# Ledger of designs, part 42: designed miniproteins, single chains, continued (3)

Each design is a single chain, and the fold is of that chain. pLDDT is the mean over its residues in the fold that is shown.

## One batch from the design tools (miniprotein)

Design m9535
Fold by ESMFold2-Fast:
Structure m9535 (fold): chain A 75 residues (1-75)
Amino acid sequence: ARELSELRQEIMKETLKGVKEVLENLPADSPLELHAQVSQAAADTYQKMLAEGLDKKEIKDRMKKLVDELLAKFK
């Protein structure tokens, strides 16, 4: 039981780290609303994919696509 709780905490820590990386890679002139929306979408999606046991590389690739889609929507 403890191992499962530790895994969940690890997933959350990795999710926060991933969200931070995504935000740091957004264009400097992006609107604040885009930053907020990307942060929310990235955190939720990253957490779900980590919980499903996907490879971190696959998660990063999919997160990049999500960011590109959000940038296109707010352009």
Scores: mean pLDDT 69

Design m9536
Fold by ESMFold2-Fast:
Structure m9536 (fold): chain A 70 residues (1-70)
Amino acid sequence: KADELLEKAEAEFLKVAPSLSSEEQREIVNLLNQAKKIKEQGRKEGVPESEILAKINEIIKKMQEIIAKA
């Protein structure tokens, strides 16, 4: 489920947050908020869960790239 993916990504971020710069933290928070909006709006608009998951996974990948390079 998209909710589980977001919860896992948020937990991963919180675990590494003290090692990140304030700018990196803001970027990740913005990506998490974007993913949450995609989930909420997509469900409202009747977008298939598979498409919502694909978009959320793209955002999570961007978050992981920031964490990996930090």
Scores: mean pLDDT 81

Design m9537
Fold by ESMFold2-Fast:
Structure m9537 (fold): chain A 75 residues (1-75)
Amino acid sequence: LSDEEIEAVRLIAEAARGLPREALPYVNRVASYVIAGDKEGAIAAVQEARDAGVLTPEQAERLIEAVEKGYEILK
């Protein structure tokens, strides 16, 4: 991982702090998509977790913000 990739993953991990354990598979997929440069896939994974009832709308919004910031670092 590059320093930028590590920082992007760190932002996502911080946004995921306090989430239920059931959210971790979604958060891991989000981080993988961000590293791959797939912002659309990352956002879709957050929305999938929200639709599954694993995330509240507020938690989903925090993760989407982290995805956007992480993607900015990687470009």
Scores: mean pLDDT 80

Design m9538
Fold by ESMFold2-Fast:
Structure m9538 (fold): chain A 68 residues (1-68)
Amino acid sequence: GNEAAKKSGEAGVKAAEAGDYAAAATAGHQSFLVATTEEAKRYGYLAALAGQKGDAKEAAKYSRLAAE
């Protein structure tokens, strides 16, 4: 398992739930960079985009998926 991607994904969920969209976007991007599977990279990328758009539900959803 990719522990770094899991930690970044969990940080993204917390940031999105707190309404910190900049932190959520940063965490999603970090998950994208450290992910070792294409699916995990895709979820990190989608979490970063959702954070940039201020979509807390989508950012939290994809951050959770990136953490798996």
Scores: mean pLDDT 77

Design m9539
Fold by ESMFold2-Fast:
Structure m9539 (fold): chain A 87 residues (1-87)
Amino acid sequence: SVEEKLKLIEEAKEELEKRIKDKEALKIATQMFEDMKKLIEEGGSIEEIEKVAKQGIMQLLEKNTPQEVLDEIVEILKKLFEELEKV
């Protein structure tokens, strides 16, 4: 359901805020999750949500986000997408 998907996004966002200490990376990743949330609310496809996530990762790369921080964000995203596929 949409409610279950939105809960998964909010839980992933909370994990992001707890784990990511880099302020610029956190800002970009938070915006990425908000954009994904909006797509879910609008009935967007998993492919459209993945495209938003990819765009967010590209922005993190452009801003020279440290590899350790980028890896943590990617790990949170992978877990989120695995859970979204089950709902």
Scores: mean pLDDT 85

Design m9540
Fold by ESMFold2-Fast:
Order: C-alpha cells, then structure tokens, then sequence
Structure m9540 (fold): chain A 65 residues (1-65)
C-alpha cells in the first residue's frame, strides 16, 4: 500500500541518517528505491484517474521527506 511504501521510505531515511562511511552509498540507494516506489504508485493512480490516491501518495512523500 502507499502507507507501507511511505513507511519503507521513512525507515530508509532513518538508516541514511545513521549511516557512516562506506554504508552511505547503500543507504542513498535504498532511499532512491523507496522514493521511486512511491512515485510509481502515484503515476499508476494518475493513469487510472484515481486523483484521490495520487494526492494521498504525494502527501505521504512530503511527510516522509
């Protein structure tokens, strides 16, 4: 769900904030992947004409970042 994807992004951001040295590139990759998943959900919602779901995903992206 969008909430699960947003929770994954928040977890990835927390890991990035805690990452040191060689772990930083991996943590960045995880944040980028989680962000991409949310963007894909918003894109699919817009393609389906589901503006409510698209707006919800955009709000979750803003709250996570």
Amino acid sequence: SAEEAAAALKAALARLKAAEGAEVPKAIGEVLAATGDLIDLALEAKKAGDEETAERVFRLLEEAG
Scores: mean pLDDT 81

Design m9541
Fold by ESMFold2-Fast:
Structure m9541 (fold): chain A 58 residues (1-58)
Amino acid sequence: MEKLLEELEKLLKEIAKLLGEEAYEIMKAILENIKENGNEESVKRAVEEAKEKIEELK
């Protein structure tokens, strides 16, 4: 779980770099929600979605 959360945080920071400050605030809120209410499956799903988003934004 912890390694997946670290990977997700890294991916969300990359998305924030591409979209700017407002995106960073949204991404922090998403990460915090996943830490409180998520399970391993939801974190894996979020990682895959974040990877897709980064590829779309390039």
Scores: mean pLDDT 74

Design m9542
Fold by ESMFold2-Fast:
Structure m9542 (fold): chain A 56 residues (1-56)
Amino acid sequence: SKEELEERIYRAIKAHYGDVPDEKARELARGATEALLAGKDYTAPEHFKAVGKKVE
């Protein structure tokens, strides 16, 4: 389901980056979830680096 997928991505982002802001992690998770459900591959690990670079 969309909600479950979004939650998994959100938790993965926070687990990987540690102190990434909650709002930013949710924003990225929503974008990735929508892309996947639209029948697209959303591989953005490197884009996540750019967004989370200032957390610590």
Scores: mean pLDDT 65

Design m9543
Fold by ESMFold2-Fast:
Structure m9543 (fold): chain A 92 residues (1-92)
Amino acid sequence: MEELIQKAQQALEDVKNAKSLEEARKGIRQAADYAIELARQGKVDEALKFARDLIKASEEASKNLSPEEQRELGILTTAEALRVIGVVLDVE
């Protein structure tokens, strides 16, 4: 597995294990940044997989959050996933 893919996977695991909204937000942004770098390297399918996995990781993190925090995390996660998809569309 390539180093960048490993870093993206680690960031997603950090999100799933997050104990606070702040920790989850940091993990989501970090994973999205790694997915964007994968897209820029032409690894489009891998970047899209990580965009989808961001949503799943966010849902797992939400189990430890209040309903209001869950909504805030969902909004951030959607924005970051769309940011990854936008870069993918630019490189294709």
Scores: mean pLDDT 84

Design m9544
Fold by ESMFold2-Fast:
Structure m9544 (fold): chain A 98 residues (1-98)
Amino acid sequence: EEEIKRLRFEAYLVLGRIYLKNGDYQKAIEYFEKAVELAEDLGDKARAYSFLGEVYYKMGKYEEALRYYEKAIDLYKQANGKIPERVKKLYEEVKKKL
């Protein structure tokens, strides 16, 4: 069950990223939200929230992007304190847009 959930989680992140790259933001949000729901640890949930932040950033919805990046950063800090460099960079870029 855990192995299947992990595979579905990773598959939803891959699908979300494909739709994000193609500009289908509604489908990207759908799959990243499904990934949040399947996330079994804080790090996985943080990854899914960071991708939701990236979708909203690409949509020009900077306040929403900031909220999702803040959720992701908080979860990364709670998990093991390691925040991905890309997430830090995008968080700072979003702050500059506000």
Scores: mean pLDDT 87

Design m9545
Fold by ESMFold2-Fast:
Structure m9545 (fold): chain A 68 residues (1-68)
Amino acid sequence: GLETLEKVKAYVEEHYPNAKVELVGDNTLRITVDGSVSELIGLALDLIGRFPDVEVKVEGDVLTVTAK
């Protein structure tokens, strides 16, 4: 839910200051990183490990996080 996404957003903003986080609709975050695809992949793996109640997808240069 939104509470889970707010925790994800706060975590990303604290630990990945070059990432841009946008809420899309009611249950999805769109994340972009000003940098390389490897940085985005690293962020995706970190989120998968820390937030088991979200679905994380990498689509090109964009990371999508959806609340389950």
Scores: mean pLDDT 80

Design m9546
Fold by ESMFold2-Fast:
Structure m9546 (fold): chain A 60 residues (1-60)
Amino acid sequence: MITLTVNAGSAERAQRAADAVRQNFPDFEVTAGDDSVTITSDGEVTRAIGAALLAIGEAL
């Protein structure tokens, strides 16, 4: 299991980032917080990194 946390800077950015990750990685558990997005995968490191990069891009 791999858990990544991406800092989004606001709840609106976190929600946007989380929605993008959920759309592109539907098998991942994605939670939007006040300032962050938490992404959990079953150990697929490359895909988890891809999801984190997508979240960072959408949060900006």
Scores: mean pLDDT 80

Design m9547
Fold by ESMFold2-Fast:
Structure m9547 (fold): chain A 108 residues (1-108)
Amino acid sequence: SVLERLRALKERMAREMDALLARFPAEARPGLRELFARAMELLDELIEAVERGASREELQALLDRIQGELGRMYELAVEHGAPEELLLELAQFTARFVGELQAIIDEW
């Protein structure tokens, strides 16, 4: 089901991000974790919206907000002088996460 796909995606993305953030500068990690936690809270809102049969437009608005929080993570990582390789990995993570969520919404 769509809900099973979203819950599985949430668990996988949380594990992958935890592993990625462990490699970032120590000074950046708390802020990055906070922004990612906000993205995960928005994903929980998206899961709840799917459970109540919300419109595709409402799901898209929640995805746009998730993308916004992930974008702020990239900006914060740049401000804290994260290595270019880690910035690329963070950008690739964001593109994959947003892409998988968009695919689920497009099929809903």
Scores: mean pLDDT 91

Design m9548
Fold by ESMFold2-Fast:
Structure m9548 (fold): chain A 93 residues (1-93)
Amino acid sequence: EEAERLREEARRLEEEARRLAEELTRAIAAGDAEAVLELGERLARTLRRLAEVYERLAELEPERRKELLRKAAVKYTVAGIVLAAARFEAELL
């Protein structure tokens, strides 16, 4: 079913975001400015895609609508912060 597929997509995207965040942290520690910028952009993109999945799920699961929309809003906000922070860190390296 569509909702089940979206839930699985959300799980995969959350795992990908976690891996990218770990890689980004290591790149910052290593002083790799190019990797910091690339990983920050990839993480922000993954978080925005995850937010879109939560918005689609909110349409299909009205009982969880507010919870899912809150998750989407958080992911959009964090994506913006990550991108700005990664660009700032890359300029310092």
Scores: mean pLDDT 87

Design m9551
Fold by ESMFold2-Fast:
Structure m9551 (fold): chain A 61 residues (1-61)
Amino acid sequence: SDALVEALLAEFEARLKAAGVDPAAARATVAALLERHGAQLSPEELDRLFARLQEVIDALR
């Protein structure tokens, strides 16, 4: 659901800021999270999650 996508994004962004993880570690975390939750997400939810996570990672460059 959209709520799940938003919750995952908010949690990830908060952890990135709080932990000060580097971009490489952030990408690894995103990949693991997507792999785990991808099975529970619709293709549209996956596309939205991927696009938003790419924006977050891009902001870290």
Scores: mean pLDDT 66

Design m9552
Fold by ESMFold2-Fast:
Structure m9552 (fold): chain A 60 residues (1-60)
Amino acid sequence: MERRKRIEEAVDRAVARLPPGATPEQILAEAYRILQEEGVTLTMEDRKELVELARRKAAE
C-alpha cells in the first residue's frame, strides 16, 4: 500500500477524532499515534509530508 495514502488517511482520522479548530501540533500527535498503532515506521520524508498535511488541515 502507498505510504502517502496511509499518511493522508491517518491525518483525516486524526482530524475526525479531534474537536473543531485543532492545532497542527494536535493533528500531528494524533496522526503519529494512529500510524504507530498500524505498525508504520515513518521516514524523515514521511514525517515532513505528515507535518505539511497537518498544517493544511488545521488551516481549513
Scores: mean pLDDT 78

Design m9553
Fold by ESMFold2-Fast:
Structure m9553 (fold): chain A 85 residues (1-85)
Amino acid sequence: LALGNALKEKGKFDEAIAAYKAAIAQSPSATLYLNLGNTLKALGKYDEAIAAYQKALALAKQNNDAALIATATTNIIATQALKAA
C-alpha cells in the first residue's frame, strides 16, 4: 500500500492469476477457483471473476460444502452488482 503503485500491484495480480491457473490445471478445487475469482474481481475483470466463482460453486456443491457454497454464491451476487454499476 504505502510504497506500491498501480503498475506494480497489477503485475502481482497477473502473477497470482497465472499461479492459480497452473494449480487448477494440476488439481482443481473450489478454493482455488474462489482465489482466482477474487483476484480477477480486484482487476475489474468481472465476467471472468463470475465464471471462476461459478466453477467454485459447482465443485462446492459436488462436495456438499455448505460454507464454500455460501461464499461462492455471495461473491457471484456481489460481482454481478459491481458489473451492473
Scores: mean pLDDT 80

Design m9554
Fold by ESMFold2-Fast:
Structure m9554 (fold): chain A 79 residues (1-79)
Amino acid sequence: SVEELREKALQAIDEGNVREAVKYLEELIKAGGDVAEVDPETGESLLSRLARAAKASTDPEDQKAANEFLKKYFGAELP
């Protein structure tokens, strides 16, 4: 379900598993979920949380995966 994919993406982001998070976010988009939706309590989206996690990662493959995801679906790059 969209809710389970959202939960799994958030867990992967919180654990620093950026590439796993990208996988769940892609599945969420394919299922019709909105990964750019801003949480009114935090002012953050899944996209903003992914970007922060990717920038904090010491693994260049994590930053590459996040950049490829952002470019493909949103025409954006990590700041």
Scores: mean pLDDT 81

Design m9555
Fold by ESMFold2-Fast:
Structure m9555 (fold): chain A 56 residues (1-56)
Amino acid sequence: SNALQAMELEAQGIEAEKAGDYETAVKKYREAAALFESVGDTEHAKRARERAERLE
C-alpha cells in the first residue's frame, strides 16, 4: 500500500541520517511526506517534512 511504502521510505531516511548521508535522508523524508499526504495521513506527512527541514 502507499502507506506502507511511505513508512519504508521514512525508515530508509532514518538509516541514511544515521549513516550521515543527509542528502539521501532529506530526499527519502520528502518522498515519504508526499506519499503520506497522498493517503491523507497528514500527521505522518508533517513529521517527515519536519525531519527533512531539520537537515537542511
Scores: mean pLDDT 86

Design m9556
Fold by ESMFold2-Fast:
Structure m9556 (fold): chain A 86 residues (1-86)
Amino acid sequence: MEERVKALLEYARKLAEEAISIATEVGDQELIDKAREYLKKAEEAYKGTPEQAYEEVQSAVSGIGNIYLEAKERLERKRAEQAAAA
């Protein structure tokens, strides 16, 4: 269980970095702030019991995943608008 929580936290960190990168390209500060907040909650939860950490980190992964998808959708819309303007 402890190794599984560590792997999940590492996944959350990587997903948050990708989400923040895309949100930065889109210029959406709210998505950046939300991704950072979820990651902070996951890192704090990791300091608790493995069972509590697993549930909290998994919730953070879901939240960051939603931010990642929203950022990607906004980036694709921005790219489509740029292509249409050419």
Scores: mean pLDDT 81

Design m9557
Fold by ESMFold2-Fast:
Structure m9557 (fold): chain A 75 residues (1-75)
Amino acid sequence: MIDEEIELVRTGVKTMLATARKAKEQGNLEMMKRLIENLKVSMEIRAWHLRRLGAPEERIRALEEEVEKGIKEIE
């Protein structure tokens, strides 16, 4: 189901954001930046896949906004 696919992406994003936060707390800004860049690339791929599965554009945008907000809170 599309809801399940979106939730899997959201869970993965939360895990990556938590890892990036830990890197920042440890003073490893290079690792933090690399993790954030990987998350951005991963999100582009996941958004494309969700569109191909027929997910509504509004739901994809909401997920992308959640990711962008999470990144801004770390940066």
Scores: mean pLDDT 83

Design m9558
Fold by ESMFold2-Fast:
Structure m9558 (fold): chain A 73 residues (1-73)
Amino acid sequence: RAQELLRRAVEALLAGNYEEAARLALEAYELARDTDPTLAASALLVASIAYERLGDKERAEKLRREAERLLRS
């Protein structure tokens, strides 16, 4: 489920649908956050890229830092 949402988020990024990419990536994160830290971190990184493309640099930076924290656990 979470991995499929992450795949769809990446496809949305490649299509230029940044709002959809961010939404799908954050949904993947919510599903994975307590069970798969690596997948959750990957989802946050995809959401970070999507927000950066949308011009929300502050949100992108926060998501990137959160992904780094998950990978250090």
Scores: mean pLDDT 84

Design m9559
Fold by ESMFold2-Fast:
Parts: sequence; C-alpha cells; structure tokens
Structure m9559 (fold): chain A 65 residues (1-65)
Amino acid sequence: MIIEGAGALGLFEAVAAASRGEKTIVVYSRDLERAKAAENLLKKFGLTDVKVIAATSREEAEKLA
C-alpha cells in the first residue's frame, strides 16, 4: 500500500491499512524529513511487523512497494 503525504491523514490511512492486514506500507512526501518522521511514528505505534518505507516521490514509492 502506498500512502501519500506524511501528515495526520496519511498516518491514519497507514494505521488503517496495517489493521486490515497490509504487510508493506510506503509513505512518501516531497520533504524527506517528513517522510522519515512518518516512518518512525508508524513504528512507534507498534507497526513492527509491517514494512514501512520512506520515499520522496510517488515514482520512488511505486518502485519500493
């Protein structure tokens, strides 16, 4: 699953996707630091069994997903 944006909506969608059984979540944001912050927040919320990847563009996210 690819999640656009590292804001509150993107984080909510990532948590919801993980609760539905998604094993790979790629979060991307134009700002690399925001994408990495989203990755760290998702891991802190207990998504340790989910592959969370930070990316800086949709094209990069699609290659990683």
Scores: mean pLDDT 66

Design m9560
Fold by ESMFold2-Fast:
Structure m9560 (fold): chain A 71 residues (1-71)
Amino acid sequence: SRAEAGVAAAEGAVRLARELAARGELSPEEAEALVELARRVAALARELAGASDEEIEAAVAKLVAEAEAAA
């Protein structure tokens, strides 16, 4: 499902961020911010399990807007 794919993608992003930080390619602050964003994506994907395409698209757009506003 899309929700399962979203959770898997977010978990992959967390692993990648930690790996890049371990290699010194990301600062600890950058890695922490990326992990936090990935956790928010995973939480939304779990909440939207069985949701319509429109609901998923709206939730993703909101998360992106919030991330941009925080930057």
Scores: mean pLDDT 71

Design m9561
Fold by ESMFold2-Fast:
Structure m9561 (fold): chain A 90 residues (1-90)
Amino acid sequence: MEEVLKRAEELAQKAIEAVKAGNYDEAISYINELIRLGLEHPEVRKEIAELMEKAADEIVKAHPDDLNAQTVAALMYMAAAILKRIEEEK
């Protein structure tokens, strides 16, 4: 469990750094890995969703005038909302 959350934290941080570097394709790849971890690990799904929301908040605050960065953040918010809803409806 702890190892899954640590991997999720590392992926979230890599997504933030990829956006900062302008590597949006890499950021999307890391987001896809976060979604996969949330789907595969129901025991930490809510925590992974919350990590994605925090990362999205950091991206939006750091890049308010970057439409690509805001789009990446929007995808993270949507993914987090879906993961939370799956957990609630079980």
Scores: mean pLDDT 83

Design m9562
Fold by ESMFold2-Fast:
Structure m9562 (fold): chain A 56 residues (1-56)
Amino acid sequence: APELDLSDVRDQVGLAEALAAAYPLPPERRAALVEAARRGDAARFTALLGEIAARA
């Protein structure tokens, strides 16, 4: 999403960790999601969420 701010992604670290803990994702996908949030990589974080949603 072109309007997604980097600070918003960093604020998502807690949310990403909660989602990774609650949602039955493979450990590698959980780690990738949390890492993208920690890095503030908005594009990677959004892409990972989109891939997970598309396959659900």
Scores: mean pLDDT 65

Design m9563
Fold by ESMFold2-Fast:
Structure m9563 (fold): chain A 67 residues (1-67)
Amino acid sequence: SKEELRKLVLKLIAEELRKIGLELELERLKKQDPSNPEVQKEIEELEKEIKELDERIKKLEEEIKKL
């Protein structure tokens, strides 16, 4: 339905915006001192979150394509 499509598209937009935010934060952290263990931990945590977001985005795109 058109309403179902609208809801999925809004969810997709929200997840994509969140991913952009995390990618910008990751880029900022990578410009910091690479020998700092706190920075490395935050980078690893963000990379994991971005990966999980990519999986959610792909699932939403597939659901939209089925409509």
Scores: mean pLDDT 85

Design m9564
Fold by ESMFold2-Fast:
Formats: C-alpha cells, structure tokens, sequence
Structure m9564 (fold): chain A 89 residues (1-89)
C-alpha cells in the first residue's frame, strides 16, 4: 500500500506539471476570456487537490483510497480545462 501511494504521488506531480502547462496555454489566448478564466480556475483546483495528496502523505494520513479519489477528481478537472481550451480555437 505504501508503494502504491508513492506511485500515486508521482502521478500527482505529473498532473501538477500538466495543470501548469494548461494554465500557461490559456493565458496566451485572449479571444475567449470567459473560457480562459474557467480553464485556469479548473487547473488551479486540480493543483490544489494534488497538493493535498502530498500534504496528507507527509502527515502519514494518506490512504490508497483517498489518493485515488483525489487523483480521479484532479484528472476530471484537468480534462474539463483541456476541453475548454480546445473550444477556444
């Protein structure tokens, strides 16, 4: 279980980098400001969830179940952010 949690934390780090890339991409698009703002907000929410995974791990309060739930939610937020950016065209 500890090793599975470590793998999920590494996945969380990867998703943080993905979220930052999506936010930076959104900031370059001025034509659909409302979608850009929503995409950035979703990416920031995802980053927050991913930091919660790291924080809970450091406190020794992380479980595999909690890590999976937070990662699932973060992935859904990032998927929606990407969808909004794809609509910007």
Amino acid sequence: EKEEIEKLVREAERLVREALRLAMRALRKSETLDKIIRAIALALRAIGLLFDIDLLKRKGEMTLEKAEELLREARELLREARRLLEEVE
Scores: mean pLDDT 75

Design m9565
Fold by ESMFold2-Fast:
Structure m9565 (fold): chain A 93 residues (1-93)
Amino acid sequence: AAEEADPDDYVLLTFEGYNAFLKGDYEKALELLEEALKRAPGHPFALMYLAKVLAAMGKLEEAVELAREAVERSPDNVVLRAALEELEKKLAE
């Protein structure tokens, strides 16, 4: 995005969303990560963290689909690929 939008806004929202997820506050994590994606649609890390929240809420199939999209948008990112593998294992178990 080349306009006056602060690129750090979605980064902070993504970080805060992941922190809420780690604390078990899935409702807050969803709100923050969805807002991050509104500001940076298709951002790989925001998609992956949203997938992790959905997996924790029992929506494993939807989580794996979002995680695959995150990896497809950033295939060179080993962290995102590892996170997808973890979600696929949870879906298989």
Scores: mean pLDDT 79

Design m9566
Fold by ESMFold2-Fast:
Structure m9566 (fold): chain A 72 residues (1-72)
Amino acid sequence: DAQAAAGARGDAAMAELKKFVEELNKKYGITDLTFQEVMDKLTDAINAGKYSVNNWEELKKAIEEILKEMAK
């Protein structure tokens, strides 16, 4: 499996992002927001040029901002 190791690391990164979103949901008292909804909103915002995500820290900051906006 040429992509097995890369896929496993990608799965680990996605699991870490999902955990991060769950922790933010708990922190901000959000009870009805899924990881997929946050990622869809983030993808739309990136495609609209609202965020530049060049590294893990920027990605997490963008996710937190999207989550705060969706929580309003």
Scores: mean pLDDT 73

Design m9567
Fold by ESMFold2-Fast:
Structure m9567 (fold): chain A 58 residues (1-58)
Amino acid sequence: GELEKRIEELEKRLRELEEELERAKKEGASKEEILELEIEIGVLRIEIGVLKLILKKE
């Protein structure tokens, strides 16, 4: 369904951001850049969790 597709797209984005965070840490990015990535990852995880709860009710 549409929700399943949206969850898959967000999970793909989450993987890309986690890889970006790993590179940022390895390359010595600023604390601000690392924090911004961590916040974005956290928000995505919450969104995925909420969508999965909605899908479970269908």
Scores: mean pLDDT 85

Design m9568
Fold by ESMFold2-Fast:
Structure m9568 (fold): chain A 62 residues (1-62)
Amino acid sequence: MTDYTAVIPVLEALVAGDEEAAREALRQAIKEDPSVKGWLERIAAATPPPLADRLRRLLAEE
């Protein structure tokens, strides 16, 4: 079980299609814990292609 609360707002915003909220949540999460990037990359690897591509683009943008 992954107990990382900062990842959840990023994923929720992406699923909702709220790009600004996803970007803000990602920036805040990385600022507080840089390991968030690694966790999101692992999540992207296990996620269906359309959502995985959006997640990877978000991670590349910062």
Scores: mean pLDDT 73

Design m9569
Fold by ESMFold2-Fast:
Structure m9569 (fold): chain A 63 residues (1-63)
Amino acid sequence: MKLPSPEEIAALLYLAMGAFYLRQGKVEEAIETFEKAIELARKAGNQELVDWAEEGLEQARKL
């Protein structure tokens, strides 16, 4: 078992916050939050987190 990197933890937190903002209809905040999650996921080298954050961003932009 490897502990997740600080960047992975940060990306996960921003993913959760982005989803929370979307659920509350805060589209602009969700977009900014998902963009930050993508940046952190790229720094972590975690492609799955990048993909999830990009999906969230696409969903926010459709609103």
Scores: mean pLDDT 82

Design m9570
Fold by ESMFold2-Fast:
Structure m9570 (fold): chain A 78 residues (1-78)
Amino acid sequence: IEEYEKKIKENPNDAEAYLNLGKEYYKQKDYETAAVYYDKAIRLDPNNAEAWENLGKVYEELKYYEVAKKYYEKAKKL
C-alpha cells in the first residue's frame, strides 16, 4: 500500500498505481476505498478494462448489483 501511495505522490497521473492501490484495499475487504482508487484509475485511463471490471466487483461486494452490471458492461466494450 505505502509503495503505491509513494508512486502517486511522485506521479499523480499514474493510473496503474491507482489500480494497484484499489486491488490492495479490495484484498483487505475495504471495498469503499477500493472503489475510490479504481475510480481514479479509470478517470486517468478510461480504456483500462481491468479497472472497470474491478470496480464492478467492488459494487457487487457492496450489494449494488445494478451498478456492478453497468461497470461490467463498460469493461466488455473495451
Scores: mean pLDDT 80

Design m9571
Fold by ESMFold2-Fast:
Structure m9571 (fold): chain A 60 residues (1-60)
Amino acid sequence: SPQEEADRLLGEVARLAEEGLSQAEIARRLGLSVETVRRLLARFEGLSPEERERLLRAAE
């Protein structure tokens, strides 16, 4: 579903940022714009700690 795809992408972007990649490096690696990466990271940071942990685990 679109929501499952969005959640997977959120977790993957957040995981790469946690690994130390810059927004530009994440964008290049995933074929996204830097603006999209920035929006996804801001959305991830706005989630509860429990939701953030769930998405990071799902992205492994």
Scores: mean pLDDT 82

Design m9572
Fold by ESMFold2-Fast:
Structure m9572 (fold): chain A 57 residues (1-57)
Amino acid sequence: DDTLRLGERLEEQGRKNPTSETIGDFLDRLADILAEEGRDEEAERLRKISEEVRKAA
């Protein structure tokens, strides 16, 4: 519960106009950064989440 304000605002903005596609793109970008840092396992996890988010659209 550290960034509740920022997280809620980001989620609300995404849900208001942009759809799950925007969230999926955001997750893909994060996964790419994690892979660059050598966190392959976390990157793979995010990719799976992005797929689930797009499917649940």
Scores: mean pLDDT 67

